# Designed miniproteins, single chains, continued (4), part 42

Each design is a single chain, and the fold is of that chain. pLDDT is the mean over its residues in the fold that is shown.

## One batch from the design tools (miniprotein)

Design m13442
Fold by ESMFold2-Fast:
Structure m13442 (fold): chain A 86 residues (1-86)
Amino acid sequence: MEKKRQEFLEEVEERIRALEARIAATPDPDAALDLASKEAVRILKEIDEIDKTLKLSTEDIARIIGLILRAIGDAIQMVIDARRAE
C-alpha cells in the first residue's frame, strides 16, 4: 500500500499545482473562484475515499488541506483585487 499512498499524494499535489496555474490563467476572478471551490471539493472527497483504504497520516492530510486552502485563498485574493480596482 505504501507505493499507492505515495502515488496518490503525488497526484494530489500535482493536481493542486495545476489548479493554482489554472486559477492564475483564468481572466475572470469569479470563474477562478468557482473553479477553485469545485476542484477543492472534488479533492477533499477523493481524500476521504482514499483514506478509508490507504490510512493517510495526519501530517499528509494536513499538508494537502493546507495546499487546497492556499489555492482557494489565491482565488479569493483575485476577486478582492479585481473588485477593489474599481
Scores: mean pLDDT 76

Design m13443
Fold by ESMFold2-Fast:
Structure m13443 (fold): chain A 115 residues (1-115)
Amino acid sequence: SVAERLREVVERTLERLARARTQAEIAEVLAEALEELGRVQREAGFTSPATFRLLRILSELLEAAVRVAAGEAVPEIPESDDPLERLTARGVEAIAAGDIEGLVRLLREAVELAL
């Protein structure tokens, strides 16, 4: 099913993130995850709300990782009452701090909320 394929992409992403040592490696892992999720969405022939939410989160995290790897300031994410937007903001903070374990926990939490 589409949900099973999404879980597989996320599980592989979490395993790769746990092995990442640099912001550049985090960015590479997140970019690959976005490409795989986009492929799942295209092959399914429809846009699921879950896939859209995951793509949005990963896209914002990738932008943060790319900026930190370049020595730039992380993008500011406005405060929100939306649980997924709050998770995204926490993920950006984890990336800025180099907290890979925190990032992995946040992505696992996002999957439970999105799927």
Scores: mean pLDDT 75

Design m13444
Fold by ESMFold2-Fast:
Structure m13444 (fold): chain A 77 residues (1-77)
Amino acid sequence: SEKRQEAVSSSAAGIEGAGLTAEAMILRRDKSREDREELAKKLEEKGKKLSEASKGDGETQRKALDEGSRLLEEVRS
C-alpha cells in the first residue's frame, strides 16, 4: 500500500543518501582526474537531494532512490 511504502521509502532514501555522500568523499580524496572530481560533485549533490527527499512524500522518495541507483552505476562503469 502507498502509506506503508512511504515509510519504507523514507528509510531507504536516507540510507542511500548517506551512501552517496560517502562515495563522493572517497572520490574527492582520490581525485587526480577531472572526470573523478565531476562524478564526486554529482554524487554529493544527489546524496543531499536524497537526504531531503527522505522527508518528502512517497513519490519524491521513489524518484530519488531511482536517480541515486543510476548515478552509482555511472560511477562504477
Scores: mean pLDDT 65

Design m13445
Fold by ESMFold2-Fast:
Structure m13445 (fold): chain A 110 residues (1-110)
Amino acid sequence: IEEAAREAAENIASKLTPDTSQEEAFQIAKEELTRAAKKAGAEIVDLDVTVRDGVAFVGAVVRKDGREYLVVALLRPGEVLGLVVTPADAASDDDVRAMTDMARLAGTPG
């Protein structure tokens, strides 16, 4: 999964331009992640893409052999700024509580 995610991230970054819209970035990410997932024997369960000031944030949930993985990439044209791959089922109850508290603090409706 990590190798396939890295290849997908590099391929997405190579196709981004400073003028790439959020919708275009979503289509590029969907295409490249789908190719990488099929090559790795995995499936895309969910995909979210946000673009701000030429930087793309890509979040995906992929499933392989009945296990789900969270894949997060931060990309700009020609460059992978960051890539994280973690099993979704590795989060402890304390981790879930911490994430819920952080989301609550960040998500104060204003």
Scores: mean pLDDT 70

Design m13446
Fold by ESMFold2-Fast:
Structure m13446 (fold): chain A 88 residues (1-88)
Amino acid sequence: TEILKKALEALKKGEIDKAIDLATEALLKGDLDGAALLLDILLKSGDSIGIDAVMEALKKLGISLEQLLDAAEKLGFKNAVTFLKKLL
């Protein structure tokens, strides 16, 4: 999605807060790729509160962890992949 592209560009520029905001917007719109990116960023930073909030949002939006894992693997989000494999 266009939001995902903007989030990835923000990450490349070191604009972590902007990348989190854009990835959060993508998650709330049901974008699986944005959800995977957000989870990967939060896992890299060790933000346990943010991770818990994302996991709750995924449940409320009806996003499956298996579909999220597929998106994370295709996009190379290694931290999200490792985390999701341990939950499945």
Scores: mean pLDDT 84

Design m13447
Fold by ESMFold2-Fast:
Structure m13447 (fold): chain A 85 residues (1-85)
Amino acid sequence: SLLEKARELGRALGLLPLELAPKVGKEKAIEIGQKILDEIRRLLEELEELARKNGIDYRPGELELLELLLETAEETFKEAKKKLE
């Protein structure tokens, strides 16, 4: 569920220039993209804090996948901004 949400948010960042910008304008699309990226970061930070604080036994590879997804999302947003320039 959490991983699926993060994945969909990352996909939305890649679609900013083609799907969102034509509807709301480039400036607003960039604002929305930044909020999406901030949401992905928040989800990752919250998950890591909860796991650490409560000693939750769960698969470590899930955190690594979220971190990789965040890094990919950051790069995707950077490229989307470049295309919207």
Scores: mean pLDDT 75

Design m13448
Fold by ESMFold2-Fast:
Structure m13448 (fold): chain A 85 residues (1-85)
Amino acid sequence: MPTREELEEAARRILEDAKKVEENREEVEAQQEKYLTPTERERGDFERDVALDLARLVLDGGAPVAELEARLAAARAEYEQRLAA
C-alpha cells in the first residue's frame, strides 16, 4: 500500500505533469485526437481532473488514504453510470 510520503510525491508529480500538458496543450490535443478515441479522451480527462482534486487534498488538507481511495472509486462509478445512461 502507498505510504503518505509516496502519495505526496505522486500528488506533486500529477500537478507538475498537468502544468506541462497545459503549456503544450495544442500539441497534446493534436496527438490525442490522432491516436485516441473520443471516449478514451473523455475518460482520461475525467480521471486527470479527479486526480488533480485528490492531489490538492493530499497536499493541502491531509485527508486519509482510505478517504481519498473511496472518493476516487465513487467518482469513477458516477462517470460509468453517466456513460451507461
Scores: mean pLDDT 68

Design m13449
Fold by ESMFold2-Fast:
Structure m13449 (fold): chain A 74 residues (1-74)
Amino acid sequence: MSPEERQGTIDFLNIMANVAKEKGLDDVAKTLQDTIDKLQAGQLSMEQVADTVGAVLTKHPDLLPAITERLAQS
């Protein structure tokens, strides 16, 4: 993973975590923050990040429209 790919992934995960917090999904927000922390520490592969994101969106499919709206406001 390049530094640019890592930063882009961290930025996306931060958007997801903020949206989850705004929706009161504190457990999801914590999981995403833990993922960010591990990714910053170099402890996660892109495959592991993708698995975490996929699991969150599978359980909470309503997050995807909210994330898209937040990205449009950026």
Scores: mean pLDDT 80

Design m13450
Fold by ESMFold2-Fast:
Structure m13450 (fold): chain A 99 residues (1-99)
Amino acid sequence: SRREELLREIEELDRRIEELAARMEELLRRLPSLGPAEREEALRELEELLREIEELYERRIELLGELGEELEEEERERKERGRRVLRAAIELAARGLAA
């Protein structure tokens, strides 16, 4: 199912964001205790991590939009199938009645 694929992708994306956010938190925690050279390296890594997290959040928003569309389409298809079955049942009942 496309819905299942989207949910799996969102879950994987959320896990990746969590991993990067944890790394960012560790670097931020360490910043005050670092020497000048180490601080410069940490700041560059933070900049890269922020960029990656931003890109992942953008992708997450896209996937959530697609998920919303897929869920609505699945509901519409379910309702349409239900109506089709009901129509068939009514026709069969009408033909089954004597006189």
Scores: mean pLDDT 78

Design m13451
Fold by ESMFold2-Fast:
Structure m13451 (fold): chain A 68 residues (1-68)
Amino acid sequence: TLSPEERERLEQLFGESAGEVGDRAVANKEVLSEDQFREEVGKEFLRRARAAGIPEAQARAMFDELLG
């Protein structure tokens, strides 16, 4: 299950969708390392940012600021 810190980071990135994104990230993994969490969440964040018209370079910088 997600730690409280990981849940807070998801809320910062996805707002109301944080629970859905979190549940999907752990669906096939009982324990996520920080690297695995960042990889899974990063892919979803970049996908959503691209759909919203945010340039990849800006989206990457935003993601790194929030989770780095």
Scores: mean pLDDT 67

Design m13452
Fold by ESMFold2-Fast:
Structure m13452 (fold): chain A 82 residues (1-82)
Amino acid sequence: TLYKPDPLLLKIIHKVTDKEEMTLGEIITAVRKLLRKENRADPEDPSIVYLSPELAEVLGVEKINANDLAGIAEALEKHMTK
């Protein structure tokens, strides 16, 4: 199933992809690329990533577990339409 991200989510993911519609897996991959690009992992637990203000606004959290794909998907759900 292809999802169409809302303008707020598109603004951040367009930093790593030019696609307007993509699968949930592609959206999660784009978000994870952004998390890696910002290099804001916790030194004691690298699975925890502190979000930039722009990413925190979109995801609704100040930090996220980059290995929790279900948690990332849940945070993104409100910004996606089919």
Scores: mean pLDDT 77

Design m13453
Fold by ESMFold2-Fast:
Structure m13453 (fold): chain A 65 residues (1-65)
Amino acid sequence: MDKEEVEKLTDTLLRNAETMIEKSGWSRAEALELALHNVDLAVKQGIISQEQGDAMKARLKAHLG
């Protein structure tokens, strides 16, 4: 996956987390946990590299943690 695709995926995960917090009553911690889990699944499935996954997790934690 190229850098632009990784950035779009990160933005999608942030948007989904915000929607769950605002519309479904999820806590920030619960939304962050699910977003981090989805990043780990993408790495496991070979969609993104471990380095890309680590960068995405750092950005997710900065916005939701």
Scores: mean pLDDT 82

Design m13454
Fold by ESMFold2-Fast:
Structure m13454 (fold): chain A 55 residues (1-55)
Amino acid sequence: MERIERAVELAMRGERTPEEIAKEVGYDSLEDFEKELRERVGATLEEIREGARAP
């Protein structure tokens, strides 16, 4: 599975912090990870997590 797709899945679950997600999917820095995430999905980790938190 693509690294960004896996990261979005983890963010939506809310089980990991942004830093933990970045490390798990193989990014060295949170900044690089969030930049690529915004380019590919158009959202930040915080936005994805907030959307997933509504039960």
Scores: mean pLDDT 71

Design m13455
Fold by ESMFold2-Fast:
Structure m13455 (fold): chain A 61 residues (1-61)
Amino acid sequence: MEELLRAIANALYAMEKAGVSQELIDRFLEEFAKDYGLTEEQINEIRERVKELKEKDEKAK
């Protein structure tokens, strides 16, 4: 499960870095959530993970 959440978070991070609007990122996340059966809580966790992943990625490299 964590691997899936991480993969989605990484995709959203890449989209954000590319200058994609938050609205489109949200739609992308909603599509993944529906496709993989993610709950609202998991969606929110992904959003938090994106923030942490971005900071962690910068610190790691």
Scores: mean pLDDT 75

Design m13456
Fold by ESMFold2-Fast:
Structure m13456 (fold): chain A 99 residues (1-99)
Amino acid sequence: MYIQLAQQYIRQGDYGSAVSAAGSALAQGDYQGSARLMQEVSRLSSQQRGQALRLLGTAYRKLGQNQLSRQYYSQSSQQFLNQGDLDSAQYSLQQSQQA
């Protein structure tokens, strides 16, 4: 349900709602579906890219793909830094060092 909802939001250009729905899918254990949607959002939305990359880091960590998780958290940190969101950048950087 959440994956289909996130796909509808992506088709409508509502990337913020898509990130929220995919985050809910991730919380319910749909790691692969959430990762696929967040890759799409990170490509299509500069505004949501930091959040999408953070969820990608979390999803790949849950899938046991620790190298990819670290790469996505590092990319998330850089995107948040570019947006002036230092707290989110620091959180993602710390996650990149632990995954």
Scores: mean pLDDT 85

Design m13457
Fold by ESMFold2-Fast:
Structure m13457 (fold): chain A 73 residues (1-73)
Amino acid sequence: MELEEKVERLKREVEAYRDGINAATEAAQLYRKAGNQQQADKYIELANKFAERASTAEQEYRDLVKKLEEELK
C-alpha cells in the first residue's frame, strides 16, 4: 500500500535526521573542546538544519498515521 510505504519512509527520514543532529552536536562539542570554534559553529548550523527537517518530516508522519488510523475504522 502506497500510504504505508510513505509512512515508513517518513519514519526512516525522521530517524536519519535525528541521528544527524546527534552526530553534528557531538562533532561540534569535540571541535569546541579542541578550540576550533569555526568548525563547531558549522556543525551547530548543520544540527539546526537537521532539526528543522526532522520537525517537518515528523509532522508529515503524524498526519499520515492519522489518515491510516481513519482507514482502520
Scores: mean pLDDT 82

Design m13458
Fold by ESMFold2-Fast:
Structure m13458 (fold): chain A 80 residues (1-80)
Amino acid sequence: SILEKLKEKLEKLKKKYEEIKDELTPQEAKDIEGEIKLFEEKIEELEKNPTEKNKLLALFALIALESTLFVAERRIERRK
């Protein structure tokens, strides 16, 4: 199901955050934590009310989190 796939992606992205967290600035960590929280909230809303709207909102939150992590990883590379 889409819900299971989203939960799996959340766990993978949380693991990615844990791997890089010591290399993040306080602001980068705050931004990623905010996006993780948003994605968790959208998954919870989808689980409570499985509508196409809630599915799209969860997918948008996923894209936002992946984008924030991608930018953070690029910034870490530029600091090395």
Scores: mean pLDDT 86

Design m13459
Fold by ESMFold2-Fast:
Structure m13459 (fold): chain A 80 residues (1-80)
Amino acid sequence: SLRELLEEASRLAEEFGELFQKTQQGDKEAQKKAIETLRKLRELLKEIAAQARARGDADTAAQLERLIAEVEKLIAELEK
């Protein structure tokens, strides 16, 4: 359900925050996990955006597409 997808997205965002703090401290294993967590979040956000589009929520879909683009940018930056 949409609610379950949103709850999972919130959890992944929280996990990323914790891993990102460790990544900033030079933890390479945390960096790998942070990238994996962002990839999972990206796929989940794509599913939420698709459901928003299907329901005619164009504004919500557009906001999610912008967020997906920012997540993809952050993944690329962390992979350097």
Scores: mean pLDDT 86

Design m13460
Fold by ESMFold2-Fast:
Structure m13460 (fold): chain A 70 residues (1-70)
Amino acid sequence: SEEFERVMKEAEELIKKLKEKGKNASPVDIIRLTALITELEVLAEIYNDQEGLERAKKLRDEAVKILKEI
């Protein structure tokens, strides 16, 4: 869906920003990333989008790795 791709793009851009900032990452950006990933998971479940759900899970795993390094 167009909405899913928009949210995915925003989440991917935030992940890049968090990787660049590392320990200087804003808590607001971390909260926003978590909200976007949750939105992606909900959208994938509503539309029974198995590929979308897998993409959202991969993004969550990447976010968790980044947060452990901050």
Scores: mean pLDDT 83

Design m13461
Fold by ESMFold2-Fast:
Structure m13461 (fold): chain A 64 residues (1-64)
Amino acid sequence: GRAAAVAAIDAVGREAATVLGLSEAEVQTIRDKALTAMDRRGITDPADAREVAENLVRSVLRSR
């Protein structure tokens, strides 16, 4: 359900901060965009939510 999808997004954010060294601001931006995309698309599957968040992490890394 939605709670599991949100948890998956938050897990990606923690991983990006801890492993990839993303700033708090970058992690918050990824979270906000991922939640917006999830709600807009009706995503409730944690695997799909994780993929959205991971794509946003890659986008941030490419823009550096």
Scores: mean pLDDT 83

Design m13462
Fold by ESMFold2-Fast:
Structure m13462 (fold): chain A 68 residues (1-68)
Amino acid sequence: SLEDQIKALEALAERAGPEARLHLSRSASPSSPVAMVLAELDGRLVASLEVTDTPEVAAKVEELNAAR
């Protein structure tokens, strides 16, 4: 569910720590609803989460980045 994805994003951000930045990586295919949220620290991938590409998920990624 969308609520479960938002909670998973919050858990990803907490696990990655305050120094990690989150990136929403969308599929190159315009027909794919699947995206990845990547947590990077010093140019290294430290965590990732598969999500549905929705405005709510994109807004949550930006919210979590702005809070750092």
Scores: mean pLDDT 79

Design m13463
Fold by ESMFold2-Fast:
Structure m13463 (fold): chain A 77 residues (1-77)
Amino acid sequence: NVAAIEKQIADFQAQSQAELAEFQKQGDELVARLAKEDPEKAAEVAKKFQQALASLQELNQQHLEQLQKELEEAKAK
């Protein structure tokens, strides 16, 4: 079942990268629009988006590490 785990890792990486890129794009667009009305509010929103992005990246990294451990165990068997 090594191939199934490798597929899961590849799919997770592709999906996570796409979701993070989309989240970053939406955040940048929102901040750009807010900056026209309230630059201080835009800065606060940008900071919150960057914090949320960092948290998502950390969770994704932990999940990826778990999948990699499962892959190594499957290969060792």
Scores: mean pLDDT 84

Design m13464
Fold by ESMFold2-Fast:
Structure m13464 (fold): chain A 77 residues (1-77)
Amino acid sequence: LSEELKEKIEEIFKKHRQASYESVRKMAEEIAKYFEEKGLPEIAKKVLEKAEELLKSGLPAHIARLEVAKYAIELAE
């Protein structure tokens, strides 16, 4: 399960390669949807909350994109 979750997160990360706030939100939403599909709705909420927190903090979109993906992978462990 953990390895499958990590592989899917990496796939979603590569799909949403644009460094924009909109792309970061869409990436986080797609990751969250996948966690929900796997029966992990609380983890899905954490990913969405982390994305909004990072974007509101004024992080550049390309850094926020990387940090959201890293956080999701950490939660998959």
Scores: mean pLDDT 83

Design m13465
Fold by ESMFold2-Fast:
Structure m13465 (fold): chain A 90 residues (1-90)
Amino acid sequence: YTEEQLKEAYEKAISKESAEGIKKLSEEDFKYMAENLKSDVELAGFIVGHNGLGVKGSRIVNDEDISDLSEKEKRAVEVAKAFLKELKEL
């Protein structure tokens, strides 16, 4: 994915999902992702990790149960899922 594609997918994701209290990605974050991250697991893990949250990217990609997570963690997971979905539609 290009930096521009990652940014477009992210902006669409946060417009569709409740992103209350979620720390936004910067232009430098999209550049880092484009240059260094190759898998859906790494991309999902980066979005959640950017918020200081310990949810594994594999849990997000595998659509595992999140009922045990806090509301902030659930929001970060839903943003990550929406982001991956938007990337596949580019």
Scores: mean pLDDT 78

Design m13466
Fold by ESMFold2-Fast:
Structure m13466 (fold): chain A 85 residues (1-85)
Amino acid sequence: SNNSSINSSLNTANNLLKQADDLEKQAQDLRSKASQYFTLADMSTDPVTAAAYLAQSADYQAQADKLLQQAKNLRNQANTLLNSI
């Protein structure tokens, strides 16, 4: 029935939005870690250790950016489904 199709789309859209929320929270945690490692690099007196912390900071930032892009894609999919009903 039409109502069954609408309910299925709503459920799918809600699941996509929940996944997007979870990815955005993970991205915030990764950005916090990136900031912490950047601070550790700034406070390090050993250049090799400082470089390692900067690399770790950059890696966490890159991971966060990927999760945010995935979250954006999921939100766009959810909005498309919601606009179709």
Scores: mean pLDDT 91

Design m13467
Fold by ESMFold2-Fast:
Structure m13467 (fold): chain A 87 residues (1-87)
Amino acid sequence: MKSASKSFTAPNGDKYEVKVEENDDGILNIKLYKNGKLVGEASIPLSETSGNIKGLGDKVTFEYDREKNTVTVTDKFYNKTVTIKLK
């Protein structure tokens, strides 16, 4: 199992944490926490390269790069991008 997390603070003071986990079935699980509360999650097959985190609509998106084994999460409302490397 490969997993990684990264946190960021939005300009309005809300604290976000993105947790990414790759399971043995080739599914990438992405969980978004806001101020310690789970507010969105997505599960994508590794055949997919992008998606939206449910709970924040189209304003928070993710993209998986298979060759680099990274997940990039973009908050389009605040124009903030976070890249997480899976180990």
Scores: mean pLDDT 68

Design m13468
Fold by ESMFold2-Fast:
Structure m13468 (fold): chain A 66 residues (1-66)
Amino acid sequence: MRGVAVGEGVVDEERHLRLPRQVPDGTPVLVTSVRTGEVQETEARDGRVAVPGFEPGERVGYLALE
């Protein structure tokens, strides 16, 4: 499996995670809570993903798929 971006981040107050600009809109993204191990599948849009299942300030890992 080839990923277009892999990284770590913190969920913002609007429950979004910022992605690198090279991630195209519609790219599937897996976001994993570091604390709970919970995984949310979502899609990139405008260089970010919405993660409504996570609390603001949670540390997450992400994998964007090509």
Scores: mean pLDDT 76

Design m13469
Fold by ESMFold2-Fast:
Structure m13469 (fold): chain A 85 residues (1-85)
Amino acid sequence: SLPPLTEEEKEEIIKAVVETTGVEPERVREILDSLPELLQAPIERYLVQIEVARKLREIGDEIDELIKKAKEKGISWEEMFEELK
């Protein structure tokens, strides 16, 4: 048995869902508030998957920034990557 989600945990889930799906925060909150406590444990597992998706998105953003920096230096991303082998 898990304790019910704290307000902080709900806010983290809402933020993660908004970042991943683009759904409005108020709508995500309504969905969470409508769910019985019995379903909160599956939501915690879903939050872990959203955190992974968020990290993958952050890595994508870092790659895009590196590509931009490479172009500014007159080097392609592929050339920069090859030097790291």
Scores: mean pLDDT 61

Design m13470
Fold by ESMFold2-Fast:
Structure m13470 (fold): chain A 104 residues (1-104)
Amino acid sequence: SMEIEELKKKFDELVKRTKEVIKEAIELAKEALKNAKTKEQLLRAIALLLRAIGLEFDVELLKKKFEENKDNIEKMKELIKEVERLLKEAEELVEEARELLASN
């Protein structure tokens, strides 16, 4: 029972962090879109925005799967690793968006 509560807390904290990073990626991608001076910059900004929206969708799917597996410790651990993967992808999107914004 304590292990399940600890896994739930870890999952919730990771989801919260991942959503914050995705939100940052979306805002930076939107800024890159507004500041695009070339067709290439425009298309790169659109691609980053779509990837960030896709990650937001994946996080919501993982939240649903976690709710369905609250009594399965092994599945909860698997889903936590999947959120950690999405967090890394979101962090990479933030870096790519910042790089795009620095290009002129």
Scores: mean pLDDT 90

Design m13471
Fold by ESMFold2-Fast:
Structure m13471 (fold): chain A 89 residues (1-89)
Amino acid sequence: SSISQQQLKRAEALLSEAQKKLDTGRALMERKEHREEGRALYEEAKMLAGSSASLANSTASDSPSLSDQANKISDESNSIRREALDLLR
């Protein structure tokens, strides 16, 4: 359905934002004076990736024709979330 396609696009956008936040956070963590800002971006990446995975999982359940694409987005989002969690530890 059009709604499921729009949800999938939103999940992809959230995944892209999560990756950008994670990458920017890593760059900031290279300097001691930016460490707090870098950690804040890791927290944002974690939240965005979690939202992306949740939305992708809902899309997979609601639309069998989109399930493969949605599951791929969910897997990638969970990978980013796990990486952000490890970096925050």
Scores: mean pLDDT 90

Design m13472
Fold by ESMFold2-Fast:
Structure m13472 (fold): chain A 79 residues (1-79)
Amino acid sequence: MEPPSPQELLDRALAQIPAAAAGDSDALATIAQAVNLLAQQGQEEQAQTVLDAAREHLPPENVQAVERAYQNGLLQRQR
């Protein structure tokens, strides 16, 4: 199976924002995973776009989860 492209990760994460805002934990997990993978790939602009959307639409605790996923992805890239 081909790894998802940066554009596919971005599109997937943004599509899940409304569901995550409504309290869907699977949608939140999908956003977090996509941001983690974007950070691992060095796609900082795409990851920042998802983070900005999360900060706009999600409650602070869910934003913190997405930000933590981003930081973990950066750490994995710097290994």
Scores: mean pLDDT 83

Design m13473
Fold by ESMFold2-Fast:
Structure m13473 (fold): chain A 81 residues (1-81)
Amino acid sequence: SSEELEEIERRLVRAYILSHTDFEAARAEAERLIRELVERGLISEAEGREFIDRLRAATSLEEFAAVLSELSARVKENYEK
């Protein structure tokens, strides 16, 4: 539903905001969201592993934001299929 996509988008925005004050907590929240998205079937297990690996490699706000942006786009693409 559109409500599910809105929930996911709110969680991504919240993780990004949190990354400005607590980067490790933001990374943990984003990883948790990715695992939930795999469980819900909104991204594949392979896509989930790729995004988690990229989050763990991210060391800057810019890198973190890029991962969240791509995750958002991928969820929307998969949802429409």
Scores: mean pLDDT 86

Design m13474
Fold by ESMFold2-Fast:
Structure m13474 (fold): chain A 81 residues (1-81)
Amino acid sequence: SAALEEVVKEVLKVAEAAKSIEEFENGLLALYMSLRDDPEKVAYLQEIGREFSKLIKENNAKTLEGYKESLRKAIEKVLKK
């Protein structure tokens, strides 16, 4: 899906740009706000968010690096569906 590919690209940009967990969380919120007019893109962002939340708990992620790694794995799981 072109919508899924675009959401993945934008989510990865947020992860790459973030220098702290706060910047990472703020970047994801800003992305959500920018996509609110596109329900298909919002649905994919929410699916990535659900898998990400599971992986943060599984990995006991406490660092920015752990958050970025959990996000990459969440994206991989969504792309395999």
Scores: mean pLDDT 84

Design m13475
Fold by ESMFold2-Fast:
Structure m13475 (fold): chain A 72 residues (1-72)
Amino acid sequence: MFELAAALSPAQYAALRELSRLSEGRVTDEHIRRAAERTGVPVAVVRRLAAALGYDQDRADDVLVAWEILRS
């Protein structure tokens, strides 16, 4: 999780944040498409992020917190 957070660009962070906001425990393909549309990040990139997180919203939230700590 920490290594993934360190590798995220600001645009990828925005996509992950939107993905987490749309999801309810499990990340679906619809949430991936919506997050990509709202942030301008390619769907393939958002899908790769979701896969790295095991399609789990709690893991997405962990990465978002870690990213904010690294940027502070």
Scores: mean pLDDT 81

Design m13476
Fold by ESMFold2-Fast:
Structure m13476 (fold): chain A 72 residues (1-72)
Amino acid sequence: SKKEIAELLEKIIKKYNGVIPEGMSASDIAKELNVDESFVSETIGTLADNGYLETLPDGSRIVASAEEILAE
């Protein structure tokens, strides 16, 4: 659900200050946040598909705020 996606996004923002470091896989993120790997993988895909995740030239990924996703 959008609420579950927003909750995961809030955890990512808190842990990584809104920027996922270069080289972090869904498995790595899932381990650090103590969240299901398949859910992290699906959520990252959904965020990218909807333009809420941007990959920078250095390979790091900026994520949108949870508020943006909940607002629809």
Scores: mean pLDDT 76

